# Designs tried in a protein design run: designed miniproteins, single chains, continued (4). Part 9

Each design is a single chain, and the fold is of that chain. pLDDT is the mean over its residues in the fold that is shown.

## One batch from the design tools (miniprotein)

Design m12283
Fold by ESMFold2-Fast:
Formats: C-alpha cells, sequence, structure tokens
Structure m12283 (fold): chain A 117 residues (1-117)
C-alpha cells in the first residue's frame, strides 16, 4: 500500500509541473485571466504548506516562487487581499525552515501592499 509521505512528495513534484504548464498556457492565452492562474498557483502553495517542515524546507525555493506568482496574479485580477493573505501564510511557514526564502516572500508581500492603493 502506498505511504502517505510518498504521495505528498509526488504531489509537490506535480505542483512544479503544473506551474510550468501554467506558464506555457499564459504564453498561448494571456486572455485566460490572471484570476484562474492565481487560483492554480494558490492550490499548489496550499498543498505544499500542508507538508512537514522537512518537506517545506527541501521545496522552499519552489514554494516561495509559486507564492510570489500567485500573489502577482491575484493583484492583476483585482483580488489583492487574497494575494496578501497567501504570501503572509507562506512567509510564516518558510521563516521556520529557510530564512533566506522567507525574506524573498516578505519582499513580495511589501510590493503587493503598494498595489493595494
Amino acid sequence: MEERRERVLKEADEGVKLIHDSVTKLADGREKGPKALGELYEKNVELALKSSDEEIKSSSKALAGTAELAGLSFVKAGEVEKGIELLKKTYDALKKVNEEEAKKVQEALEKLKKEAE
């Protein structure tokens, strides 16, 4: 029987693949709306945040980058508050395992606050 940990690790890898596919789709159809793209990135971030601290640490760069892309997509969709909440949640998780990547998320969060004007 498949172990839960193995499934979670494979889900994290699939998350990275979904990001790559989303970037490709954005190139083909910029009309498909930043909201749908933001929701896709948010789902990947939420799944990653449910992982253990060790797993978040090993995927910290991908998690930080995905959260930043989700935040920017939500800002373009007019859902700035949702982007801010997601980045803050990601920062809180990353600061425990990788301070360098947490700082990058904090910088992205400050940029989103300027868009909230």
Scores: mean pLDDT 72

Design m12284
Fold by ESMFold2-Fast:
Structure m12284 (fold): chain A 64 residues (1-64)
Amino acid sequence: KDDLAKTVLFVTGDEKIAQLAKKDGKKAVEEAKKKLQQMRDAGELSDSSVDAGIQQIEDALKKS
């Protein structure tokens, strides 16, 4: 759904994962979680930012 795709793009900045969300929401959520974890490990995001991003994506999936 468009709502999940928009949320994934906003949180991760990854257009590929956002396009995946239009086809397979659950798979897109798993890829988005991996992306956020990688960004945290690279020092680009804090733990709290990753937790907030995951929550937003999971909430968007539930509304899909």
Scores: mean pLDDT 80

Design m12285
Fold by ESMFold2-Fast:
Structure m12285 (fold): chain A 82 residues (1-82)
Amino acid sequence: SVKEILEEIIKLIEKNKDKMPEEIAQILIDALEKILKLKDKETIKEGLENMIDFIKKNSDKLPKDVADEIIELLNKAIELLD
């Protein structure tokens, strides 16, 4: 489910928190927790797309393997909403 994927992403970020700026990790976790509280499919999809954009804009501050995995999981969640 979309919720299971978002929870997996949160765990992935927490596991790799020492490899990224604390502020970026917190922004990502807070955004995911906010999205988990949403009920509207369109708003959830927009939130996930905004997260992908944020990660791409901050790719220089994130481990490439972690960033790529998060983006893959976010895209998988978006596909489940279609």
Scores: mean pLDDT 86

Design m12286
Fold by ESMFold2-Fast:
Structure m12286 (fold): chain A 64 residues (1-64)
Amino acid sequence: MSPEIKAAIRLHAQHLVDQGVPREEALEQLDRFVDQIAKRYGLSEEELEEMKEYGRRVLDELLR
């Protein structure tokens, strides 16, 4: 996964946490955001799954 994609996912996750979005809703919104990135940049299903897994880890880290 590129550093720019990682940064985009982390920034979006941080924004959701800063807004006080509940964990379940934040996960749903972050998954949607990742889907939009994958569609926009023509990424593979494998890369999409990697991005979703990264987003989940980032949310878990920020909500700890």
Scores: mean pLDDT 82

Design m12287
Fold by ESMFold2-Fast:
Structure m12287 (fold): chain A 98 residues (1-98)
Amino acid sequence: DAEAKIEAEVDEFIAATPPGPPPSDAAMAELLAALTPLAQRAAERARAAGLPEAAVRALALGVDMAVLALLKGEGKLTPEDEARAAAVRAEAAALAAA
């Protein structure tokens, strides 16, 4: 199951992340940089597993939404990120309607 493999990879990443206080701005940037390749590998595995492109796109949009939500929570969301969040929401709604 492709989803189970993605979950296992996420669990491995979480297990490798040291416990500690809330991350600084620099640590947050490093975390986001690390999560981006993980999301890309998850999408590639989903494609390799033969999932429909709509499902692969939904996975990628879910990751983008999570990153944007994290930036908003930290008060770091720029006006360009707000526009991107609106575009991601619109694409997610279109995929859900298909």
Scores: mean pLDDT 63

Design m12288
Fold by ESMFold2-Fast:
Structure m12288 (fold): chain A 68 residues (1-68)
Amino acid sequence: MTPRQVGLLVIRELYQKKGSPEISEEEIREELKKRGYSDEEIEAALKALDVDGDGRISLEELKALFGE
């Protein structure tokens, strides 16, 4: 699985669980750590997602990442 795919999977799960239109970089990082990914893999996933400079992913950004 590519770093981008890993990040997208975690974002989707956090969005479904939280029910929030915003997901923070820290929430993504924590979830990836729980899944056994290394710090290097987590950094690669976040970079591949091109997360906004404030470390948050909005609903509009999620729609763009999922091809909407």
Scores: mean pLDDT 68

Design m12289
Fold by ESMFold2-Fast:
Structure m12289 (fold): chain A 71 residues (1-71)
Amino acid sequence: LTPEQQANARRVLEARRELGADAPVATIARRVGLSPATVRRLEQALADLGQALLDAGASPEEVRAALEAAL
């Protein structure tokens, strides 16, 4: 991810923590000041990274720590 994408991904994760996992993408986008398409792309990239780590045998705690370190 570019530095701008990392900063945006961090804001998206913070918004999810505040608004909840079930919050619509449009609600997250409004909170962080990004387009819904940008939020979907960032969330997909984070999901792909998290899944790859789980497939490699990482625990959910290790996945969370790795995503926090990558952002």
Scores: mean pLDDT 76

Design m12290
Fold by ESMFold2-Fast:
Structure m12290 (fold): chain A 94 residues (1-94)
Amino acid sequence: SMAEEERDIKEGLEAVKEVAAKSEPELLEKATELAEKMEKGDREALELAKELSSKLSSGEEGGALAAIGYARVHPDEPLNKKILEAAEEGLAEK
């Protein structure tokens, strides 16, 4: 149902906000670089993914950072605009 989809989006955006609030700026920059390299098929994306994974405390943190990185590369997509707004709100709470 549309209501379930809206709830899932809201919960995901809350997770993005929380991860952005506690993440170092370097991790957000590396997540963005990873998304750019993956889109280009650059093999360095695999080494960067390994490096980022070693710095993360949970899978949820990794997923939220990946979503932020992807949204920064594709900022004009409707869902990605919401992800970037949630990340900005999290960063503002520092």
Scores: mean pLDDT 79

Design m12291
Fold by ESMFold2-Fast:
Structure m12291 (fold): chain A 88 residues (1-88)
Amino acid sequence: SENEEKKELLLKKITEKLKKEGLIKEDETAEEFFARQIELANQGNEEAREKVIYLMKLALEEAAKIANKKEIAKKILEEYEKYLEELK
């Protein structure tokens, strides 16, 4: 279930980024976009091949951010603790 939650979070983050960049439709998911680009790339479409490479890069970058989420949370908590010390 933890791996399923991480996969869903990854797909959600990639979908949000692709929508912001105008690369996918409002009702299209990153998974649907990726499948479509793979099919076109297999047909010899060079632009689709470049989009597949780009999507793989985005997936790696977003996965790295998700993996480091605990370190980010730790830093936020450390700043909050410093603030509480200053109030005493």
Scores: mean pLDDT 71

Design m12292
Fold by ESMFold2-Fast:
Structure m12292 (fold): chain A 83 residues (1-83)
Amino acid sequence: SEEERKKLLRAFRKYEDELLKKHQATFDSLSDEERLEFLEKIRNEALEKVAKDYNLTPEQIEFLKKEVEEDLKRYREAVEKAK
């Protein structure tokens, strides 16, 4: 349902934020290219945590994977536009 998708996305973002906060000093020391790789790693870890905690279906996991890919695409476009 829409409410379930919203809840999953919120849980994912919470885990992502917690991981980013934990690794803030590392992230701040990285180049733009290294930050992209680091964000991919962090988002994949957050996805694994949500999948485990909520016993996600393959369809729900696919939804979150597409959200991760879109976020990384937006970050890449922002870096390119800043040049």
Scores: mean pLDDT 79

Design m12293
Fold by ESMFold2-Fast:
Structure m12293 (fold): chain A 65 residues (1-65)
Amino acid sequence: MEEAVEELKREFEKRGWKITDAQARAIVENAGIKTPEEARELVEKVDRMAEGSHAGARAIAAQLA
């Protein structure tokens, strides 16, 4: 769980989307993510759904939290 939270934050930061530890933890817990690999897949899925809209991707991620 902790590693998945850190990976989620890293992947979001890599895309210029900044989130807090609390927000990342809420997303991981609500989505049932347990591994860093699952966290990366979630971020990639959110990015695809937003179609390059960073604001849209953040809104989608917020719904998962």
Scores: mean pLDDT 72

Design m12294
Fold by ESMFold2-Fast:
Structure m12294 (fold): chain A 83 residues (1-83)
Amino acid sequence: MEEEELRKELLDIVKKVNSDDPATRAAGVAAARAFAARTDALAAEYRARGDLRTALQYDIASGLARIILGVDRVIEENEEKKK
């Protein structure tokens, strides 16, 4: 089921981004970017077909990945302003 697969991928990404290992965290950020791009493209495809419900599920998944990316970016900005 699409929703269950999306949830599993998001949980994996969240686990990696919350890692104390910088390399694992960087891999999580890269995975979040790839996930957001993929789900964004799928949302556009289903929207074009008139399947707004499936498109919305992919839009939500993409939005959650973008929130993860946004939080990481804010942390980076705060560290840049420290110097």
Scores: mean pLDDT 75

Design m12295
Fold by ESMFold2-Fast:
Structure m12295 (fold): chain A 76 residues (1-76)
Amino acid sequence: ELAELLAEARRLAAEARAQGHPELADALTSVSRLAVERGWLRLLREAVLTARQGLQEDPEAALAGLRAVRDILLSE
């Protein structure tokens, strides 16, 4: 649910910073905030999944994806 997704997003952002990926943490935080402001829970879920998978496998690809989503959200 929303509260659980936000708690997970915050934990993943902290983990990303701890692992040396502060840009990924910032992108996740921005997308999460924008998704909540617009009521787009699906995008929040996808952002959380993208960050979680990226921290395990490919943080650079996850960063690029989250930044692309953020830029689209900011353009609307």
Scores: mean pLDDT 82

Design m12296
Fold by ESMFold2-Fast:
Structure m12296 (fold): chain A 87 residues (1-87)
Amino acid sequence: TVEEELFEKFREKALELAKKYGLDVKELQKILDAAKSISEAFRALAEFILKQVKEGKLSDEQFEEIKKELSEMMKEIIEKLEEAKKS
């Protein structure tokens, strides 16, 4: 389904984001595997990012950049889901 395709695409983008900022891809993959929806996966990613900031693995500047990328990812997903709902 479109929802399944969007969920898989979100997971791939989230893992690429982790690689881009030098974060623990294996840890992120485990928490994303537990997610049952795109919203749950987004929350899990956000919690993972906050953990990295608290552990000193991300600078404040990198955190601001990541917040912007997360916002763009969620907006794109919502727009695609609303489009699919009309079909």
Scores: mean pLDDT 77

Design m12297
Fold by ESMFold2-Fast:
Structure m12297 (fold): chain A 80 residues (1-80)
Amino acid sequence: SLEEVDKLIEEARKVYEEAVKKGNLEAMQEASRAIALAYNVKLKLQGKPIEISIVDPNWTVEELLEEAKRELERAKELVK
């Protein structure tokens, strides 16, 4: 749902901010990817063009959402 995607984007932004504060470049990159993937899910749900350079155009909304969640979990682990 759009609400679930918006929550993912907010959580990923918080992780990104923590990574910036800690100077953890790898965590920043993973959190940034999670934000980008979640944003593309939101665009696809709204029938808008997605960024193909970071997203497989054949992926379903569910596949994109799962990948966004994986990137976010990686970012959280790196920030610890």
Scores: mean pLDDT 77

Design m12298
Fold by ESMFold2-Fast:
Structure m12298 (fold): chain A 78 residues (1-78)
Amino acid sequence: MSPKEAVEEGIEALKKGEDVEKVLEKVAATDPKAAAAYKAAKTLAEKIIQVSEALSEVVPRELAIEFGKAARERLEKE
């Protein structure tokens, strides 16, 4: 699965109410820099920010922004 495909599927999963940490881990695993960012960050909120920033280098910036927004909105509801 490409990072772009994973981000698109991740956005859909978050909109359907899937667990933020589970979706974020799965998406981050598709890119080495995003995976490193996920592992290095301490809190789920920091993981969202750092993974989204890493993904912005390998997917269209608008998709990375939408993913980060969907993850934050979902986290705030939990």
Scores: mean pLDDT 82

Design m12299
Fold by ESMFold2-Fast:
Structure m12299 (fold): chain A 75 residues (1-75)
Amino acid sequence: SMLDRARAQIDANLEQARAMDNRVAIARAEEARRLLDDLERNAGSMSPRQLAIEMARLTTAVSEADYEVLLAQRR
């Protein structure tokens, strides 16, 4: 599922960020994980509109974590 893919990506990002001791990358990955955990916990009780908003927020947070990890890896 999309959420399973997001979890795998977040876990990979968090592992990489911690291995590099990169505080910005860690913070972004932890925020993405927090949003995913909230969405998994509450998705069943959300309206379609709220679900769309929270899915967009999660997607943005995952992309921000991906960016910070990739940026750190290239430096």
Scores: mean pLDDT 87

Design m12300
Fold by ESMFold2-Fast:
Structure m12300 (fold): chain A 81 residues (1-81)
Amino acid sequence: MEAAKKSLKALAEKYGIKEEDLKKLLELIEEAEKIEDEEERGRELAIIELTAKYIGIEGLPYEEALKRAREELEAALEAEE
């Protein structure tokens, strides 16, 4: 969990993610850390990481980046069936 927060902060510094968006992403990590199911927790953390990359690399707004990250992960899970 500490590794996820460090990774997110490093991405935010590298790509210039806004402090407001970084705070929202850190809050999502803390909520994901409360999930007892390891698989569900892993999926939520993957969505957060993808969201940060879409904000940082592609410059997408927070809400659009989060939606796209969720759609990408769901498509990947369906394809690996």
Scores: mean pLDDT 76

Design m12301
Fold by ESMFold2-Fast:
Structure m12301 (fold): chain A 75 residues (1-75)
Amino acid sequence: SIMEELKAELRAELDPAHAAAAEQSLAFYLEQLKKQNPDMPEEELAKELREFTKTVLAVVRRADAASAERRAALA
């Protein structure tokens, strides 16, 4: 399924703790998409989940960079 594919991608790209948190966020996003858009085609649902996964990975990378910069600025 698309969910198992995306979970595998998160597990490959993130450490186990971050992967677990990202998987939980992905599951929550799927639930919200289904509640808000019950008639959403499976293809559109898969597209939204793929884009969400890309966004999560990008946010984690940016947060790590921003945290390093913030610590340097505050030190």
Scores: mean pLDDT 77

Design m12302
Fold by ESMFold2-Fast:
Structure m12302 (fold): chain A 95 residues (1-95)
Amino acid sequence: MDKKLQLEIDIAMEVISASVYKRTSLSSDQIKKINEEIEPLIKQGEEAKRRGDTKTALQLYVQAYLLEAKLLKKYGATEAAKHYENAAKLLEEMR
């Protein structure tokens, strides 16, 4: 298990998230609704990660990022959605 690679991915995802939302015209309420929709998948991924089930954790994170991309497209943030779709593809390739 490459702990350094996982840390690099976690940092990259945080930077992408922060940068993407700064460039969107989304309201605070829209961002809150997106976060509320993805939170259950993120929590399930964290639980899978905690028990050592890396495959299930990655699958849940991929689902969360694809859902976030779908919601961003719904609110008109198409370029932001593309970044999350690309992130989901990178995580899928790590299985």
Scores: mean pLDDT 71

Design m12303
Fold by ESMFold2-Fast:
Structure m12303 (fold): chain A 94 residues (1-94)
Amino acid sequence: SEFEEEIRRLLEEAFDAAMAGDTVGLAKAFSRIAELLKKRGLTDDQVAEVLSRIAQALADAVRRYKAGEMTPEEARRLAIDEGLRIVKEAIEKS
């Protein structure tokens, strides 16, 4: 649960950075997620795939928010829940 809590916090930081257009903050959050995934035994290629999928999930949530399809809170929840699911799947398969 400590690992899951750390990933959730970093996904929250990544979503907030994406919503703000803070590319530096987003890169820092992703770098920290990458470090945690590598510590769990994922390869560089697996880490890159996970980060790419998380980036897509965040972008999709932000896009849907901007299109008026959901509230900021709904977009945040969707992005974080999807990001966490992506991470859990990758860890389970490793």
Scores: mean pLDDT 88

Design m12304
Fold by ESMFold2-Fast:
Structure m12304 (fold): chain A 94 residues (1-94)
Amino acid sequence: MSVEEQIELVFEIHQKVVKPLTDELNKEIEEMIKKKEPLEKILEKIREASKRMTEAVLEEAKRRNLSEEQIRLMLNEIETYEKSLIERAKELVE
């Protein structure tokens, strides 16, 4: 598989797997904040969804024979997203 094909696969996984899961999580968190749910429940939801995203990305990436380096980069993106979402939730619930 060429470098260009690897990059195209990363974009496809983002569009078909990552984006739907992040859109769902963002909607759930917005509703939880609107309902004034405890911060602890919101953080639990973020952690649970991040785990699901990681598992879904790993499954799809392995199925498509994505390189270990590209898989690592995608997992780092999920970790960064989780961290940013936790910080945002703390700010918005306070």
Scores: mean pLDDT 83

Design m12305
Fold by ESMFold2-Fast:
Structure m12305 (fold): chain A 87 residues (1-87)
Amino acid sequence: MEELQKRGREAQAEIERLTEGLAPEEREAVWLAAQRGAQEAIAAGRIEEAPARALEAARATAEDPALMAAALAELRRLREEEARLEA
């Protein structure tokens, strides 16, 4: 657990750095992608890979315009759904 916790903190710090220059909605899209990557690793029973998968997803999304566009579309869809449920 000690090593996993350290890798988790390192991944979070790196994701924060990757998002520094991004617009607020793009930052949230990158964090959404990171969360999905971590959740996929955990669901697959590979919890030790969760920090690495989160960082990989965040970096890929921040650096690839197509992945960023897909993440923004998912974020906007989730926000529209949330707004509808709150109304």
Scores: mean pLDDT 81

Design m12306
Fold by ESMFold2-Fast:
Structure m12306 (fold): chain A 79 residues (1-79)
Amino acid sequence: MPSKEEIKKELREAAKKAGADVSDEDLETMANLMADYLPDEATLKETLARIKELIEQGKVREAVLYLVAAVIREGIGPQ
């Protein structure tokens, strides 16, 4: 499973490629949500790939909404 730092790095690279202005705090929040709430490596990698695609298209808001929806569907609940 990718570390939080690796997820944050990939998100930062996608944002730079798109010319999107995303704060370091927002990138850390996104990486933390993915690492802490997604149930397995396959789901995390698939979600990360989709988020990177949306960010590269300049759809940063849609990427955030996709992440929140994925967290709710896949892992947010009684533990």
Scores: mean pLDDT 77

Design m12307
Fold by ESMFold2-Fast:
Structure m12307 (fold): chain A 68 residues (1-68)
Amino acid sequence: MEEVEKKIEEAIEEMKKLSEAAEIWVRTHAEEILKDESLSEEEKLKAIEDVLKTAKAGHDFEQAVRAA
């Protein structure tokens, strides 16, 4: 439990430094994952890692488009 919550906090702080949209997106999905009673703690941690990877890829794409 605490480990999942700490991972979510670290993810949100990292995304907050990149963009507000990325922070909100990661926060929303992480909260849904945390509330999912059907997932084990290990599955929740992996799902959060996937959310982070997706958010970072999306941010990198947005930065490239906005720079053009």
Scores: mean pLDDT 74

Design m12308
Fold by ESMFold2-Fast:
Structure m12308 (fold): chain A 72 residues (1-72)
Amino acid sequence: MSVEELLDEAVAGLRELAERAKDPATAAELRALAEEVAEVKRRLRAGELSEEEALEFLRQVQARVAALRAAE
């Protein structure tokens, strides 16, 4: 799987989690994270970001999602 494919899957997964979130504030934060991941993909495609930086960002997103879910 390419890094771009991983970013696309992350965007789709975050949007799905947002739709299933019970708290509107959590849903809004998950949608914001999906937009941030989409921006990382745009920057990666433009050559402004490395694949290593994109993967590190995905790890940070995973940690943020875990924290948001734990707060519910």
Scores: mean pLDDT 82

Design m12309
Fold by ESMFold2-Fast:
Structure m12309 (fold): chain A 67 residues (1-67)
Amino acid sequence: MLADADATRDAVFEAAKRYVENGDIEGARKEFKERTGASFPTEAADDGRVITPEELAKRVAEAAEKR
């Protein structure tokens, strides 16, 4: 289901947001992998673009402002 993929992104959002608050983007990547067993989605965007962990952290912060 699409919700499953969205839920995975939501997990990344929570992990990245928590670590970005401390300036630890790499920690977010490790926590996501430990929880889901998958690579951090930042390596592949929705349309196939590659997003760096640093860029994801920025997008997570922006998304938090929208929430």
Scores: mean pLDDT 54

Design m12310
Fold by ESMFold2-Fast:
Structure m12310 (fold): chain A 65 residues (1-65)
Amino acid sequence: SLEDLLSELGRTVAEILRTGSPEQQKKAREIMSEVNDLAQAGKLTPEQVRKAIEELKKILEQTKK
């Protein structure tokens, strides 16, 4: 569901903000801002949230090395 996807998005952002570098935190905030802008415009789809989660997970994988 969109609700489950938004929860996963929020958890992934929170982990990056807790463990990531300043640059990674900035990128995570930019992705969240884009999702929020789409939501306010009534254009947010589950597909867009999934893509945002995938981009955030790529950032998170980089923090583990």
Scores: mean pLDDT 82

Design m12311
Fold by ESMFold2-Fast:
Structure m12311 (fold): chain A 84 residues (1-84)
Amino acid sequence: MAEEAAERAAATTTLEGAHYGARGAYEAGKRGDSEGAGRAARAAALGANRDEDAARGAGGAVLAIGEAMSGALEGGGDLATGAA
């Protein structure tokens, strides 16, 4: 039980970092801040890399990028749809 609690705390820290990175990327994307979105995505990827899990690192980075794009689309609109 003690080891499980320690694992949860460590996992929570790593996941929390990725979560804050994704949230930051979404907010930066909504503002049109591409550099801020990139920095947030990098922070999420670095946080996940501490876990020595490339798959988890990729997941965190993809989540952050997806959130940034979602925010940018909501703020900036869909250029492809607008062209139609």
Scores: mean pLDDT 52

Design m12312
Fold by ESMFold2-Fast:
Formats: structure tokens, C-alpha cells, sequence
Structure m12312 (fold): chain A 86 residues (1-86)
């Protein structure tokens, strides 16, 4: 169900934009179970994992790449970048 995967990705990106990285990880992992070849979802997941570990540079890099691959996530991932830099 591609729609369910997309809804999970948007919810995960929203949680990441609020700094709730642990909940974002769970939603991105669930989205990847539905669509395991979604490169944007994989990069967003790596971004929140880096953010959870305090690796700001890796988080910014991965969120930027994910937003470039899936422009529908770009606004939320840009907010996640702003959050991790704060």
C-alpha cells in the first residue's frame, strides 16, 4: 500500500521536525517494510538515526538528500534540519 507508506513517511518527517527522533525512526522503519526500495525513506531514516546520536552534520546531509529525492517531504525535512541545528 503505497499510500500507507507515504502517510507514514510524512508522519515520521513531522515527528523529526519536532525532535521526536525515536518515534520518527519507528514510522520510517514501518514505511520501509511496505516499500523497501524507497531511497528517500532510507535516507530520512539515516538522518533521524544520526540526529538521535547527536551527529548534526550527518543528519543535515541525509535530510537534504532525502528531500531532494522526494520533494513532497522537503518542507518537513527542512524543519527537521532547522530543529537538529538548534
Amino acid sequence: DVKKALDLLKQGAELASKGDYESAIKLFEEALKIDPNDEAARLALEGVRAALQGDVDSAVKHFTQAGQLDPSLDELLQKAIDKVKA
Scores: mean pLDDT 85

Design m12313
Fold by ESMFold2-Fast:
Formats: C-alpha cells, sequence, structure tokens
Structure m12313 (fold): chain A 86 residues (1-86)
C-alpha cells in the first residue's frame, strides 16, 4: 500500500507538471500568433516588425521546448500508471 501511495502521488505530481507544460506551450503559440499578426500590420522594414520577428522566433522555440517537456511528462505518466497496475 505505501509503494502504491507513492506511485499515486508521483502520477498526480507528473500530471500537474504535464498540465502546466501544455498551458505554457499554448501560451507560447498564442505569443507566436500575436507576433505574426503584428508583423502583417507593420511596414516590413520597421524596427517594430523586426522586434516582433525576434519575439516570434523566441515564442516558436519556447513552444517546441514545452511540447517536448509535455511529451516527456505524458510518457512518464504512462510508465507510472503501468507500474501501478502491476
Amino acid sequence: EEEKKKLEKEIEETREKYRQAVLDSAGAWAEEIHAIVGILLLPEDSPEAQELRKRREEATARAGEWEQIADDYRKKMKELEDELKK
């Protein structure tokens, strides 16, 4: 029972981390979309458009990082759930 309770707690903690990673990824994608729209509305050679292009690149990179983190947590949850079922 004690080992089962430890696994259940680790699953719950990993699930919460997964939720946060998914939300952070979604937030980064929202920032990317905002930057894309801003770039389309500004003169191509403006300093503001260049700053938005940089922000878009940073948002795209962060979204990819959080997607990978979320995938890793999803895999960990499955492994822990499989262990709990033994």
Scores: mean pLDDT 82

Design m12314
Fold by ESMFold2-Fast:
Structure m12314 (fold): chain A 68 residues (1-68)
Amino acid sequence: MKEELEKKLLEEEKKAVEEYRDNQYQLTLVFGDMAREARKNGLPLTMDMAKVVLDVDEIRKLVAKELE
C-alpha cells in the first residue's frame, strides 16, 4: 500500500514535469497539490517536490507575516 503510493507519486511527478515543463508556475501548483496529498497519506515528498513546496510555504508565511 504505502510502497505503491510512493511509486504512484513518482509517476505523477514525472508526468507533471513532462506536461508543464514550459510553464514553471503551473508546475509549482501541481507539485504543491501532489505534495499536500502525499503528506495527508503519510508519504515522503520527492526531493524536487519538497524543495518547491518549502519555497512556496516559506513565501506564504513571509507574506502572511508582512500583512499580518
Scores: mean pLDDT 61

Design m12315
Fold by ESMFold2-Fast:
Structure m12315 (fold): chain A 95 residues (1-95)
Amino acid sequence: AKEEVKKALDRLVETLRRHATPEQQELVDRIEKEAEAVKKALDNDDWEAFARETQRLLDTVGEFLRRIEDPEAKAELEAAVTEFVKAGAKYMKSK
């Protein structure tokens, strides 16, 4: 489950970077730092930290998603978010 969450998270970050404008790079950098915090919580089996850091990440990703005007890019990002949320939920159910 941890490996699936990390793979889904990496895919989400890659999708964000691919669709980010130069003006959004600061927001993408913030998302990458939040993603690293999620990975650290996973490696430490810290469920409370994982839940907290995941919520922070999803809030920031939600801000990015609201700024996307291209429907195709938005759909691709929403699919990546859905994959990450499903992987995270599966991990939390196993804890």
Scores: mean pLDDT 82

Design m12316
Fold by ESMFold2-Fast:
Structure m12316 (fold): chain A 100 residues (1-100)
Amino acid sequence: SPEEEFLARVQELAEEAGRLMREHNVDEAVANEVEDRILGALLRFASGLISPEEAAEEILAALDYAIQYAESQGKEDLARRLREIREELRRLLEEHLRRL
């Protein structure tokens, strides 16, 4: 279904963000926290506990945290790639919200 495809794509992007952080020697705890924040927001949305808008805000906030962390560590290539994932997620969330 379109909803199942949407959920799978968000999960894939969350896992990609975590993988990129690990490849750039970010602490496992930080990479896991970013993934858990995104997946937790997705789960709360899927369970009807938060609105699509609230889920989008939480997911993008998790990526903003990851980007700020990468910048604070001087990992500019990682920060750039995380911004690319953030923009992909933003577009995906906007497309899903427009279908509702």
Scores: mean pLDDT 84

Design m12317
Fold by ESMFold2-Fast:
Structure m12317 (fold): chain A 113 residues (1-113)
Amino acid sequence: SKEEKEKLVEKIHEIENKLSEKVRELIEKEGLSLDAVQGIVEAYINFIDTYIESGGNEEILKEQIEKEVKKLVETYGKKAAKVFLEYVKELAKELGLEEIKEFVDKLLEELEK
């Protein structure tokens, strides 16, 4: 419903505010370039847009996550992809997307190898 979409948008804005604080910490601690940080933010926005458009379809979300992870690894390296996955994991927890959380945990383990 429209009310359900409005509540989702409010939650997304709260997560975006937390994301902004996390982005500042990453620039200071991880040594990520501003371009890498911008790429991570873009990937996260693309994930949110896919969540809204698909109505939370977990298979579509998994495909989008894999696509963004591949792009981030190829462009900025594994650290950028790990940060993106941490943001997706936080959003998945807030939205109760247990399968997405488990999928992200698996991808994080694969990036450590």
Scores: mean pLDDT 78

